# Designed miniproteins, single chains, part 103

Each design is a single chain, and the fold is of that chain. pLDDT is the mean over its residues in the fold that is shown.

## One batch from the design tools (miniprotein)

Design m3586
Fold by ESMFold2-Fast:
Structure m3586 (fold): chain A 91 residues (1-91)
Amino acid sequence: GPFGPATLPPDELERMRRQIEEIRERLERAKKEKGWRYIPVRITDPRGEVSNAVVEEVDDELEVHIAWSDGGASDEEMERKARELNEEARK
């Protein structure tokens, strides 16, 4: 946009940080409740663009295993892919 030299507003960067913290909390909950290592997430970037992904937490880092851009996957398809990865991880 015609905003100026800054690429992203500070408030949007803080929103992204909060999303990451929420994802980590969901990962801990899924591990405790279901024994899952991978969960489906929806991430909104600072420009409002939505990306769907399956993520894992490894040594305090979030790793993306599968990612879909706009129109790429439904919530049901994302959950199915996360389930498949978790089933494979149990072997």
Scores: mean pLDDT 71

Design m3587
Fold by ESMFold2-Fast:
Structure m3587 (fold): chain A 94 residues (1-94)
Amino acid sequence: SLEDLVKEAFAGTDIEILEIEVITESAVKVLLRKEGLNPEKVKEIQKELEDLPAGVRILSGEEIGGSDEEAEITIGGSKEQIEYAIEKLKELLS
């Protein structure tokens, strides 16, 4: 499942997965937290993800009414596109 894919991808990282919502068979929304994350870094990450085949949108904690260290990411595409987008996201959050 997309939920299991997300959980496995972030297992053993310093990124905390707070919520996972499977929107459709080809779209997932993830609420995550990372120490030291802030709205400026979220904007930089969104820019880096714009060129990916998957449709990716990331909202900062300020935009969702959460903490500055939180972000909400929505990813849509094929399984392979979603997997690649998640790996790229992990690199950018490191």
Scores: mean pLDDT 84

Design m3588
Fold by ESMFold2-Fast:
Structure m3588 (fold): chain A 94 residues (1-94)
Amino acid sequence: MLSDAEAYRAAAILGAAVLKVELEKHSTDPLTQKAAELVSQAIDALNAGKYDEAIKLLEEARKLLEQSGDPIAPDGVKLAKSVIETAKKAKEAA
């Protein structure tokens, strides 16, 4: 069985990967493109166990999505908030 920390980390990585792919597929705005880059960096941070860095990068990506007029941005914000919560749970369980 996975530990709670391993389970939450895996869930955060998967959620971030889905967010990155959706932003890259539907990006029509420099803000959504920058958000995808920050999410990619957050995935690297999660893989390295750097939870504070990952959370900071995801929060910045969320802020850019909240400023974007791109049709994907509202769904991107919702998914980013979910990934941030899961990453925080991974940190607390570690």
Scores: mean pLDDT 84

Design m3589
Fold by ESMFold2-Fast:
Structure m3589 (fold): chain A 61 residues (1-61)
Amino acid sequence: MNEEMEKLKEELRELLEKLKEQGVNSDDIIKIVEEIIEKIQENKENPLKTLKEELEKLKKI
């Protein structure tokens, strides 16, 4: 993976860890990750853009 993708993955991991600390169930965390993967699969031409959009949504939670 390129450096940009790795940085976005780390931001995602940090947000998911924060959600776990706030008491979000593991099943809900898995569902969030699956939704992100599905959106990336649907928009393969711009995976970085899709990931950034999903990270922005997670910040609102």
Scores: mean pLDDT 75

Design m3590
Fold by ESMFold2-Fast:
Structure m3590 (fold): chain A 62 residues (1-62)
Amino acid sequence: SVQLLTEAGEAIKRGDSDLAVENARKALKLDPSTKDQVKGLGYYAKSLGHPELAKKLLELAK
C-alpha cells in the first residue's frame, strides 16, 4: 500500500491523472484503512492545480 501511495503521489506531480487514480484505487483495494492517505493525495492534487484529479481521488476516499 505504501508503494502504491508513493507512486500515486509521483503521478500527481507529473500530471498523470490516470496512473494516480489507478494506484490510489489499488491501495484502497489492498488496505481500506488507507482512505485518509488517499484523501490527502486528493488535497495534494488540488494544491498543485489539478482540481479534476483531486475530485476523483476524494470520491475514491469516501
Scores: mean pLDDT 84

Design m3591
Fold by ESMFold2-Fast:
Structure m3591 (fold): chain A 62 residues (1-62)
Amino acid sequence: MAAEKAARRQVGDQMLALMEKLDDDGDALADKLMKQSKSKKIMEETRKQSQELYKKALEERK
C-alpha cells in the first residue's frame, strides 16, 4: 500500500536520526581511542627519525 510505503520511509528516517544521536556517544569513545593510537604512532615515528639522525651524526664523527 502507498500509505505503508510513506509510513515506512518516515519511520526509517526517524530511526536514522536516532541512531545518529546514539552513535555520537559511542563514536566519541572510539574516536578518542583512535586518536590516542595515532598520536602514539606519530610519536614513535618522530623518535625513530631522531635516532636515525643521531646515528648519522655518530657515523660522521668517526
Scores: mean pLDDT 65

Design m3592
Fold by ESMFold2-Fast:
Structure m3592 (fold): chain A 62 residues (1-62)
Amino acid sequence: SLVEKGEELEKQKRYGEAAGLYFRAAEEDGLKNAEDLGKGLKAAVLQALELEREGRSLERLP
């Protein structure tokens, strides 16, 4: 599933790609699963914190 693929990417610290997959999973479920949205938001925040800490600025929305 998209959630499982997102979890694998998150383990690899590929948080931006993981967030994208979690948000897609939530959309496919019609936003019925709050956990998928929560995972996506967490991954997006982790990506933003990594970019800020390293001084790397890629244009990505949380």
Scores: mean pLDDT 70

Design m3593
Fold by ESMFold2-Fast:
Structure m3593 (fold): chain A 91 residues (1-91)
Amino acid sequence: NIDELADKVATVIIKKDSSLGDKLLPKVLKVLTKGSADQKHHFLKTVFNKVKGKVAHPCFDIKSIATFVYNVTGDQEALKVANEVIKELCP
């Protein structure tokens, strides 16, 4: 379930829980590389909405997730979708 994964990822970002982050990493990689464009967008937007107001730079955090996925997998589509979310939600 993408919404449950996004909730857990938001918790990792807010609490800086590296142990939980490591456990979620394979599922995050699967969504952001093998998911549809709509699934990737929904995931990143849901993470953004759950962390906004609780972290200093939510737009940077979303881009950092997609950049990390690109660095590990070479998949540029995650970066493209993150930029679309940033344009929608960040002035």
Scores: mean pLDDT 82

Design m3594
Fold by ESMFold2-Fast:
Structure m3594 (fold): chain A 93 residues (1-93)
Amino acid sequence: GAEELLKRAYEEIKKGNFEKARELLQEAAKLAEEESSKEMIDLAVETLQLAVKNGNKEVAELALETLKAALKKSEDVLYAIGAILRAIGLILD
């Protein structure tokens, strides 16, 4: 599922395996809209945070697309706003 793909992408980013992280994030983005949960949204934010910290624009863009997909089906609007604010704060740094 999307959560497992995001967890694997996070670990690959930590190892500097950006090509594998991109592949995993591309697959996660396809599933994230249908598999949206607070846990999935948190993990997508954390993955975006790590990608931005590592300075890899392509991985960060894919992590952002995964977060956007997860947010489309979120029924917790306040939680979704919090996730967006966390993501924006990191992109502007």
Scores: mean pLDDT 79

Design m3595
Fold by ESMFold2-Fast:
Structure m3595 (fold): chain A 70 residues (1-70)
Amino acid sequence: GRALEDWEALAKELEAKIAADPTGANLTSLGTAYYQLGDYEKALEYYRTGEALGSPVAGELLRLFEEELA
């Protein structure tokens, strides 16, 4: 797996990309980066936003995430 510093750098890069051009795919990727960093609240928030922008992958990940937290 990646070092935590690599995931943190990726999250910052994705946040910059989203500020310029928000896509459901980039928001889903950012959610995954925060999940790998252990920030599950931010991961869930970005997955929800990605689903709202039309990412079916974000919706599937949300369902699996909510089932694991139950």
Scores: mean pLDDT 78

Design m3596
Fold by ESMFold2-Fast:
Structure m3596 (fold): chain A 94 residues (1-94)
Amino acid sequence: MLSAEELIELVEKKADDVERSENGKVIRFFLKDKEMLIVVDKEKKKIVVLDVKENKLYVIDVEKKETTIIDFKTGKEEKVKTEEFYEYIVEKLS
């Protein structure tokens, strides 16, 4: 299964633009073709994926191995195992 570090490496390879905070602890990856913004917060150990095409926000909690899915069209929130979500996001990024 994909680790958080492997996901970050994949995202960095696909990103059109990258913004880093001054301390390097927050990194923003822009994937313009896929209409996605991915934010990696190393201090909070969270990865946030904004998917504009799907109108969804994914909040990956790396320590809890839990991903919260927020659907902006329906207002529904669901929680899934991060391992199951990694398969989905890798396919979407490929």
Scores: mean pLDDT 82

Design m3597
Fold by ESMFold2-Fast:
Structure m3597 (fold): chain A 88 residues (1-88)
Amino acid sequence: HLEAARAAAEAGDVYAAVRHAQAAAQEAVRRAEAAPSEEERRRILREAAEALLPVLEAIRRAAEEAGDEELAEGAERALADARELAAA
């Protein structure tokens, strides 16, 4: 999912990038829930958030360029959440 999100973002397929980024985020959450410790859970979420940051930034820029305010706002919110997780 993460690799597919990066490829889609690079190709300018912003909606495919969003779908793959959401799938990658959900997979990271599922893996974190299965983690044997709180520290491992936080590490999984942090690493996933760090990997998603450049993809989310590309989605935000593409949405702004396209004039898609709803998508740009959603991407900005996702970026804020990812930065918070990456800092944890």
Scores: mean pLDDT 79

Design m3598
Fold by ESMFold2-Fast:
Order: structure tokens, then C-alpha cells, then sequence
Structure m3598 (fold): chain A 80 residues (1-80)
């Protein structure tokens, strides 16, 4: 009962950090594109800065979710 719930929560956390890692890569690529555009047109500069902040937050979220997954996985294994 509780073991099955922990296993489901662990899988959800794993999917979460994998999604965050993918979003981080996309955000970094978009940041680079916006920085190149900002060099030619200053109106893109706020967008480049926003994307850099988004990428930094996604990196922190990825680490948090990975840690949560590892904790939940260990709890599920210990309750077996």
C-alpha cells in the first residue's frame, strides 16, 4: 500500500527532473539565440536576461527533484 505509493511518487519525481533537465537545455539554447539577437538589436536584451534566469532556476529545480527522487527511491526500498 504505502510502498506502492512511494514507488509511484519516485517515478513521478524522476520524470520531473528529466523534464527539468530537458527544459534547461532548451532554455540555454534559447538564451544563446537571444544573446546573438541582442548584439544586433538591444530590444532582445531583456529576453536574453530572462532566459538566463530561467535556465538558472531550472538547473536548481533539476537538482532538487533529483534529490527528492533518490530519497523516495531509498524509502521505497527500505520498506520492502
Amino acid sequence: KEIEQLKRDAKASKLGYENAAEMYEVARERQRELEELAAKDPSYRPGAQRMAETAERLEKSREFLKKSYEKLKKEAEELE
Scores: mean pLDDT 80

Design m3599
Fold by ESMFold2-Fast:
Structure m3599 (fold): chain A 67 residues (1-67)
Amino acid sequence: SPIEEAEKVIKELEELGKTMSEDERKRAQQLIENGKKALEWAKENNDEETIQAFIDALKREIERLKK
C-alpha cells in the first residue's frame, strides 16, 4: 500500500541519516517531519495522491544523498 511504501522510505532515509553530514541530516529530518504531518492528514482524508507526493519527495532526497 502507499502507506507501507511511505513508512519504508522514511526508514531508508533515517538509516542514511546516520552517515550524513549535519546539514544533510537536518534537511532529511525536516522532510521526514513535514512528510509525517502530510501523511497523517492524507490518512484521515484517504488522499493517496498526497501520500504518493510525499513518497516521491523522500525518494528524490535519498537519490540526492546517494550521489
Scores: mean pLDDT 75

Design m3600
Fold by ESMFold2-Fast:
Parts: C-alpha cells; structure tokens; sequence
Structure m3600 (fold): chain A 95 residues (1-95)
C-alpha cells in the first residue's frame, strides 16, 4: 500500500534524527519529539486509516513549527515528514 510506504519513510526520517541527537548528547525535549514522531508514523503504517493519517499530519506540522521557532537542526526533515504525511492522507482519502 503506497500510503504505508510514505508513513514508513517518515518514521525512518525521525528515527535517523533521533540517532543523531543521541550520538551528540542533544537535549531530552528534542529526543522525545523525534521518538514520538517515529512511534506515531510507525503506528500509522501498521494500522493505516484517515484518522491516524490526520494525527501524523498534525504532529509533523507542530514539529516543524517548534523546530523552526527554536532554530534547531531538523526543520527540513520535519518538512519532508509533513509532505509524506499529507501524501499518505491523500492516498487514503482517494482509496
């Protein structure tokens, strides 16, 4: 299912960023944000639904806003995750 692939790709983005933050000793708030993102996108991939897709779109949008405001690395990754979430939602609504 194409929507599942989009959600898995977004989960992988958050996983990679979490690994980078853990390796560099970054703040717990950022680590928690990326862990939550990975979990939510994995859940959306395992049990895809319009409701779960809307949840991950909301999360990715909020994450992008937070990272942009904080001037932290990962804004581009959060933007890509948002694009993937929106594409996944569109695919599920068109199914």
Amino acid sequence: MEAVEKFREAAEIFRRQRERLLATGAGQDLIDLYEEGEKLFREAAENPSVEKAEEVVKFAREAKELLTSARTPGVEDAEKALELAEKGLKLLKES
Scores: mean pLDDT 81

Design m3601
Fold by ESMFold2-Fast:
Structure m3601 (fold): chain A 98 residues (1-98)
Amino acid sequence: LDELAKHLEHLAEQVRSLAPQASPTAREHLNKAAEFLRKAAEAVRNGDLETAVKYLEEAIDHLNRAIEASEDLDVQIDLSTILIGAAVALVTTKRLLE
């Protein structure tokens, strides 16, 4: 669980680092994605995997909206990589719920 929480914290920091390079609309979605990734990490640390799944789904929705609103190809590629990382974390969290 600690490794999963650290992975989610790392994804949140990656999103925050890209936000200044994004358009204002994409930046709003990136800020929300980072917040939900951080909340998912806290839920994982607390053993609340059902809440972590809900926050991860919210983060993924906002990442998708940020990609759609992005005009910079490099930002879109970087966000797509983060989206894959978040999707893997979601599948992993769901498997831990059995």
Scores: mean pLDDT 86

Design m3602
Fold by ESMFold2-Fast:
Structure m3602 (fold): chain A 69 residues (1-69)
Amino acid sequence: MLGEYDERVKEIQKKLAEKGYSGLFDSIDGIADTYIQQLLQLLAKDPSKIPVDGVVDERTLKAVEELLK
């Protein structure tokens, strides 16, 4: 879902900002793009498991939510 508003994406962006990662994306606008996968690569211990291909799916969103707990 690139270029479309998603409340779940906005919640992820807010949690990232709360943890000090707001500088890793342009704004808290609820729009999913490749930076969510880039954030997962930066936060994950093994970035090779996180593809940066522009596909933000349910698994990607859940992985970010788990990292932001």
Scores: mean pLDDT 62

Design m3603
Fold by ESMFold2-Fast:
Structure m3603 (fold): chain A 90 residues (1-90)
Amino acid sequence: SGLEMTPELEELARAAEAGDLEALRELLRRGAAAGSASARAALALLEAAERGEEALRAEIERLIAETGREPVRSIDEMVDFIRALLARLR
């Protein structure tokens, strides 16, 4: 089943929606621990983005290779999108 929403997770989600990057990171870690593949991927991309553009690009390429799917957008467009999203949350 999907991630079960506890009062603690709801509080983290509200903080993340308000732009708290630490709350978003904790919410993603809990989702990943609960077995969410999307939360694991999002957390890995967030951590890679914090290491820099080259690390983010490498992680996007790794995830595409792992899933065996063609990307809907170019890797450059995905890097730019994720970096813009993270800049807005800080």
Scores: mean pLDDT 70

Design m3604
Fold by ESMFold2-Fast:
Structure m3604 (fold): chain A 68 residues (1-68)
Amino acid sequence: MDITLTDDQKAQVAAVVAHMRALLAAGTPIDDVLAETLARIDSLPLSDEVKQALKDAVRTWADLLRAR
């Protein structure tokens, strides 16, 4: 998939991922983590295509965590 991010956009994505991981490590319910992470992705200054790819990746991660 041809997703090219600027360094600033990569930093914003990394911050969202770090926050998501921190919530999961703290024992926050996966549905709450998913909802907050998706809302944060929507607030980022990214193209709709990049936002959709990130949301799909986060949903896949959430499904894998629920399967544990």
Scores: mean pLDDT 75

Design m3605
Fold by ESMFold2-Fast:
Structure m3605 (fold): chain A 77 residues (1-77)
Amino acid sequence: MAATEEAIKRVTDALREAGVAEEDIQKVADAIRLMGESGHEVEVVSIEVTEDEVRITLRVTSPEATEEVVFVVRKAA
């Protein structure tokens, strides 16, 4: 889905810019892709970059519910 691929791009670009390890970036990308493949619509609500971590808030919409999912990814030391 175009929306899911856009979410993956925004998240991976932000994580890479913040200095997160490629392994951790790939894990987050795979999680978002899996949500899209499961028939959920995934949108980025916010991306917050702090000194130690990146906090990503996603809105995940299914036919039955809309939920917010938060990923917290630590920056490489």
Scores: mean pLDDT 80

Design m3606
Fold by ESMFold2-Fast:
Structure m3606 (fold): chain A 80 residues (1-80)
Amino acid sequence: ASQDVSLSPEEREEGLRLARELATPEQAELVERLLDALVEAGTVKATRKADGSVEFSSEKNPELAKEASELYNELMRATA
């Protein structure tokens, strides 16, 4: 199923705070890049694939949505 996702600057700050508190420095860096891409992209559609990976898509900012997809899947691999 697809879900519309939009990340506010306040949600970005909270996400970064949690990542820096709970994650490794490497994971926190990936989270920061992911959150920055999502804020810049605005509203994106998130789709979970059968393999557990997530794809973000955007009609307005397709390249930023693609970058967010790559960063999210890299973060998931780094946490496995």
Scores: mean pLDDT 79

Design m3607
Fold by ESMFold2-Fast:
Structure m3607 (fold): chain A 65 residues (1-65)
Amino acid sequence: SPLTVEELVEAAIRLLEEGRVEEAIDLLEMAYHASTDPERRARIREAIRLAREGRVEEAIRVLKE
């Protein structure tokens, strides 16, 4: 079965904590397209932006809100 939005976000956080930023961004993009909640989509989008800028700790904080 495909991963839920929550499972994708949790997996992405683990990948970010491991420094596997590109793999984390791939999971976050999947979570973004699977999510129907505008607030959650906004947080995922912001986390992708922060991760791409190398601001990994800030990306993790946004996702844990």
Scores: mean pLDDT 87

Design m3608
Fold by ESMFold2-Fast:
Structure m3608 (fold): chain A 68 residues (1-68)
Amino acid sequence: SSELSEAAKKNIIDMARFLLEAGVSPELALEIARENINSALENGFLSEEQAKEVLAEVEALVKRHEAE
């Protein structure tokens, strides 16, 4: 459902943000996010299109953190 997709997206992005704030490397934070996205895809929480959108948002978050 759209609600499950929204929750999965939010949880993945929030986790990436918290890891970056905790001093985890951008590379590791992105790797963990990719694993979470793949898990959500396998369990039907995200479509392939939604997974691509979430990955793009995490990549943008990582770039923003590196620029600050």
Scores: mean pLDDT 85

Design m3609
Fold by ESMFold2-Fast:
Structure m3609 (fold): chain A 79 residues (1-79)
Amino acid sequence: DKEMKAGATILYAQEAIDAVKAGDLDSAIEWLEMAIRAGQSNPEAKEYFQRALEAVQALNADKAIEYAKKGIEQAKRYA
């Protein structure tokens, strides 16, 4: 269960990064919300995805990608 949730969290966060790079902010928000939900048992990963979501809403693509990548690194510790 935890390993499967970590895999889903990583997938959703990677999709969010790709959406940010493509300028698709609506999709980026949806993917980050899914990453936050999948990562509920990993508070460090969840915190980074929450910061990435706030950065997308603030139109700060560089910070959104940075925080999403940090969230992925935390999620990998459970994979």
Scores: mean pLDDT 82

Design m3610
Fold by ESMFold2-Fast:
Structure m3610 (fold): chain A 64 residues (1-64)
Amino acid sequence: STSDQQRLGDQTLQDSQQTGGDVLRDAQLNGDPQDTIDRLRQTSQQTLQTTQQLHQDRINQLNS
């Protein structure tokens, strides 16, 4: 079902957002270099964008 896939994708996006936040917090607590923290932040943002695109592609594929 397209609706089920939509819901799962939305949950995955929420989980990715939460995980990214947790990773950044851990890096800060561990005293990681600022360059590492900046890279993690950038990677998290890119991962979220890629996940959103893949989710949209799956919905489009299911509607084909």
Scores: mean pLDDT 76

Design m3611
Fold by ESMFold2-Fast:
Structure m3611 (fold): chain A 69 residues (1-69)
Amino acid sequence: LRRPSQAEIDEVLAELRARLEGIYSPAQVADILAQARKKLEEIESDVRPVPLVFIDPETGELIVTIVEP
């Protein structure tokens, strides 16, 4: 297991931003990206991590989780 480099994190976040633009407000996109960055900086993985965004059915909040593909 290894930590992703800053370049890898920035690339993953750029892809996530492109996916979220046009669907969520700029404030929501910023919040999602901040959550994803924190999780990506803490993860150790042998593969490129993929952030997924979903709505928590109990709270209605946008939740970010990191998955190994």
Scores: mean pLDDT 71

Design m3612
Fold by ESMFold2-Fast:
Structure m3612 (fold): chain A 107 residues (1-107)
Amino acid sequence: SLSPEEIFKLVMEAMSRLSEVFSKILDILKKEGKNTEKAKKLFMEALTQVANAIIRGEKDKAIETLKKAFEEIKKLFNVSPETQKKIDELYEEAVKIVKEAADKILS
């Protein structure tokens, strides 16, 4: 099993990678002229909830938290179909990050 320091490092690396994904989405929204303040708050709340779920070994809950956050972004912003596809690709990247971190902690 992993040490507490190894768990902390894995969670921090996963949160850093997720923050980069969220930053890319915020940049996309800004380029379409959207106000990103609500999106920033939603992503900060999602990061906290995902980190807590990963630490608790709640992989499915971490993934569900991401899914709900991305669905709320889609509801808040009327973006072009091309932009919607880019956000969907970033969602799949976010899910992969969470899955990899959760699987390593549970191993």
Scores: mean pLDDT 85

Design m3613
Fold by ESMFold2-Fast:
Structure m3613 (fold): chain A 92 residues (1-92)
Amino acid sequence: MHMTPAEIAQALRQSAANIAIDRILERHPNLQSELAKELGISQSTVSRLLTEIKNSVLSDEEINEILRAAEEGASQEEVKELFLKLIEKQRE
C-alpha cells in the first residue's frame, strides 16, 4: 500500500470529523434550518455547503473543534456558531 503513516492518520482524522458532523446533525435536527435562517439562504444550500465541508481538507484546529462538540454534547447555539465559521470559510 502506498500511503504514508501521516497520510493514513490524516485520512482517519478527516473520517472521524465527518462522522462527528453527522452525529451533531442527528442531535440537533433543526440545525440546518437555523443555519439557513441565520445566513439568509435555502436549507438545500446549507446541505450542499455541509457536503463541501466534509469533502474539504480540514485543519487540525477545525477537526479538534468538531470532535469536541460531538463528544461534549455541545448546545445548539455552540454548534451553530461552529458551523457558521466552517461555512464562511467555504464561501470564499
Scores: mean pLDDT 79

Design m3614
Fold by ESMFold2-Fast:
Structure m3614 (fold): chain A 61 residues (1-61)
Amino acid sequence: RPATEEQIRQLALAAGVSLAEARRLARYAEEGGSEEDVAEWLRRHGLSEATARAYARGLRA
């Protein structure tokens, strides 16, 4: 259920954000943040909608 350190690192690289920001997003998803909110945040950081949704889903799996 929690994202691995490797998943967080990959997310940081894909979105072009710091590891701290990626960890905050992963924590938000784990604490009940919606998949839509996570995907929308990733889209604002340059990911396509399909890629953003895939990452958002992965963080909650």
Scores: mean pLDDT 77

Design m3615
Fold by ESMFold2-Fast:
Structure m3615 (fold): chain A 92 residues (1-92)
Amino acid sequence: MEVTLEGYIPVLDPETGEVRYVIKVTVTADESAVEKVRELLRKAGLEMARKAFERPLTDEEIEAFAQRIKDELLKVPGVKSAEAEIVKPEEV
């Protein structure tokens, strides 16, 4: 059976502590892939938090991160589709 998972990775401004953007991730996968998808999203969230803490990220860096996470999710066996979009916090 296919399931749809939704995850949100906040991109913080280290100077203000405010959320600048959210990377909204939508994944459709077989149930057997759910644990792997969740692990990947957890690690992605920690990586983003670490990077954003070091310095403000450019829009290009945020877009590249979102694309990389999408590509990594698509490589997981049992994943059928993955989308990663950059939205404003008010759109979540």
Scores: mean pLDDT 83

Design m3616
Fold by ESMFold2-Fast:
Structure m3616 (fold): chain A 57 residues (1-57)
Amino acid sequence: MMELDREAGRLMTRVRREEPDLVEEAKLAINRHYPKAKSAEEFREKVTEELERARKL
């Protein structure tokens, strides 16, 4: 599996375990940033930023 696919899988596993209410937000963020990410690290940062915004609501 490619690096981005691994990061997406790990992130979804974490969200489902720790923050199940944010699963839909995580799916949307992953789908939005996956095709635009230049690296696994950038992808993780962008998705994390969107989840942090959702947590503050």
Scores: mean pLDDT 76

Design m3617
Fold by ESMFold2-Fast:
Structure m3617 (fold): chain A 65 residues (1-65)
Amino acid sequence: MQEQLEADVAALRAELAAEGRLDAIARADAQPSLLQQQMELGVEVVRLAVERVVERRERERKERE
């Protein structure tokens, strides 16, 4: 279980690093447990994904309706 959680945290860190969200990674690293780190990183990834999808759909709707 710990190995799986560690792998999940590493994957989330890689995604956020690719997005340039190093501050979010630093905040997650400050959390005392891997589960809390995963939750912090996961929330940030979901927030970014939702924002990007909503913005893309709004652009498409306004331009191509």
Scores: mean pLDDT 73

Design m3618
Fold by ESMFold2-Fast:
Structure m3618 (fold): chain A 83 residues (1-83)
Amino acid sequence: SMEELERLIRELEEAVLNLDEELAERVLAELAELARTVDDPRALGLRVDTALGVVQLEAAVLKDEKRLELAEKVLRRAREILL
């Protein structure tokens, strides 16, 4: 459901902001399971891309290399799952 997607997106954002790689991997696994249950996972991918793009931009402005690296890694993995 869209509500489940929004929850997973919030958890991914929290994982990046807290540098919690283990949480990020767990949430990505849940996202992969959700993607298997929907007719068009591309729409989910675009929503995730938009949300994580904001986190990536904020990390870049703050010159936070660790959060930027994790945000880029998570975004790449999400694209592999959904696109």
Scores: mean pLDDT 80

Design m3619
Fold by ESMFold2-Fast:
Structure m3619 (fold): chain A 107 residues (1-107)
Amino acid sequence: MELEEAKKVALDPNASLDDLILYALSEDPAVAAAGVAGLLIKAKNETQLESILEKLEELVEYEEAQKAFKEVLLANKSEQLKKNLEWILKNSKNEKLQELVKEILEE
């Protein structure tokens, strides 16, 4: 199904940003969360992180999105992802997103 493909693409280091953006725009909150997770893994600047944060604050209201996001990010434990997650935690005002990110960082 589309969710399993979105998760695979999110974890593929060779995946295009365009493919991840298409998944992130999905009307399915779980598919969108997988796409946004892939974008977060690849994010290198604050402008990208600000766009990701806005979308995550919308998606975190859906339990299926929280689950998909957590599953993708726990499968990728890169130093860059850790720094990006710490940035999200510092800059988010959404308590659900802060709790989810803290759980991923602490396991």
Scores: mean pLDDT 85

Design m3620
Fold by ESMFold2-Fast:
Structure m3620 (fold): chain A 69 residues (1-69)
Amino acid sequence: SELEAEVLYALGLIYSTLAKKDVEKGNKESAIESAKKVLEIADQLRSLGATDLAEQLRKDAEEILKKVE
């Protein structure tokens, strides 16, 4: 449903925001854990057909993971 996708997207944004803040603070392990949750949520969104929302979260997670490599 549309509502289910929107709720998942909001959760993904929360984890993405936490991960980005952890990158800035040098909390590498926490940033990686949050980025993994963003990827899991992106996969769920893709399964629901919310492709654009899924792709946005996937790109955010990739950017975060690249910064903590």
Scores: mean pLDDT 87

Design m3621
Fold by ESMFold2-Fast:
Structure m3621 (fold): chain A 80 residues (1-80)
Amino acid sequence: SAKERLKNALEAGMGEVLKEVAEKLKSEGKATVTDIPESLTASTAGDAVKEWLVLNGIAKEEELKVTADDAKKSFTVSKA
């Protein structure tokens, strides 16, 4: 299905990035991502990563801030 293809594309395209973000967020309190799929904006990718982190129990939503720069194709996830 389209939903499963999108999930697989996100995990295949950003699976290693998601793991790296989780590790950096736990060790450093922030992670910056520049390896964003061309089909996504930095804002959309940042929101998706934040949701993934919350759903996997890595952080609470209230502890996470996403700052996105669509022009530079980068976003930062940080703990408050």
Scores: mean pLDDT 74

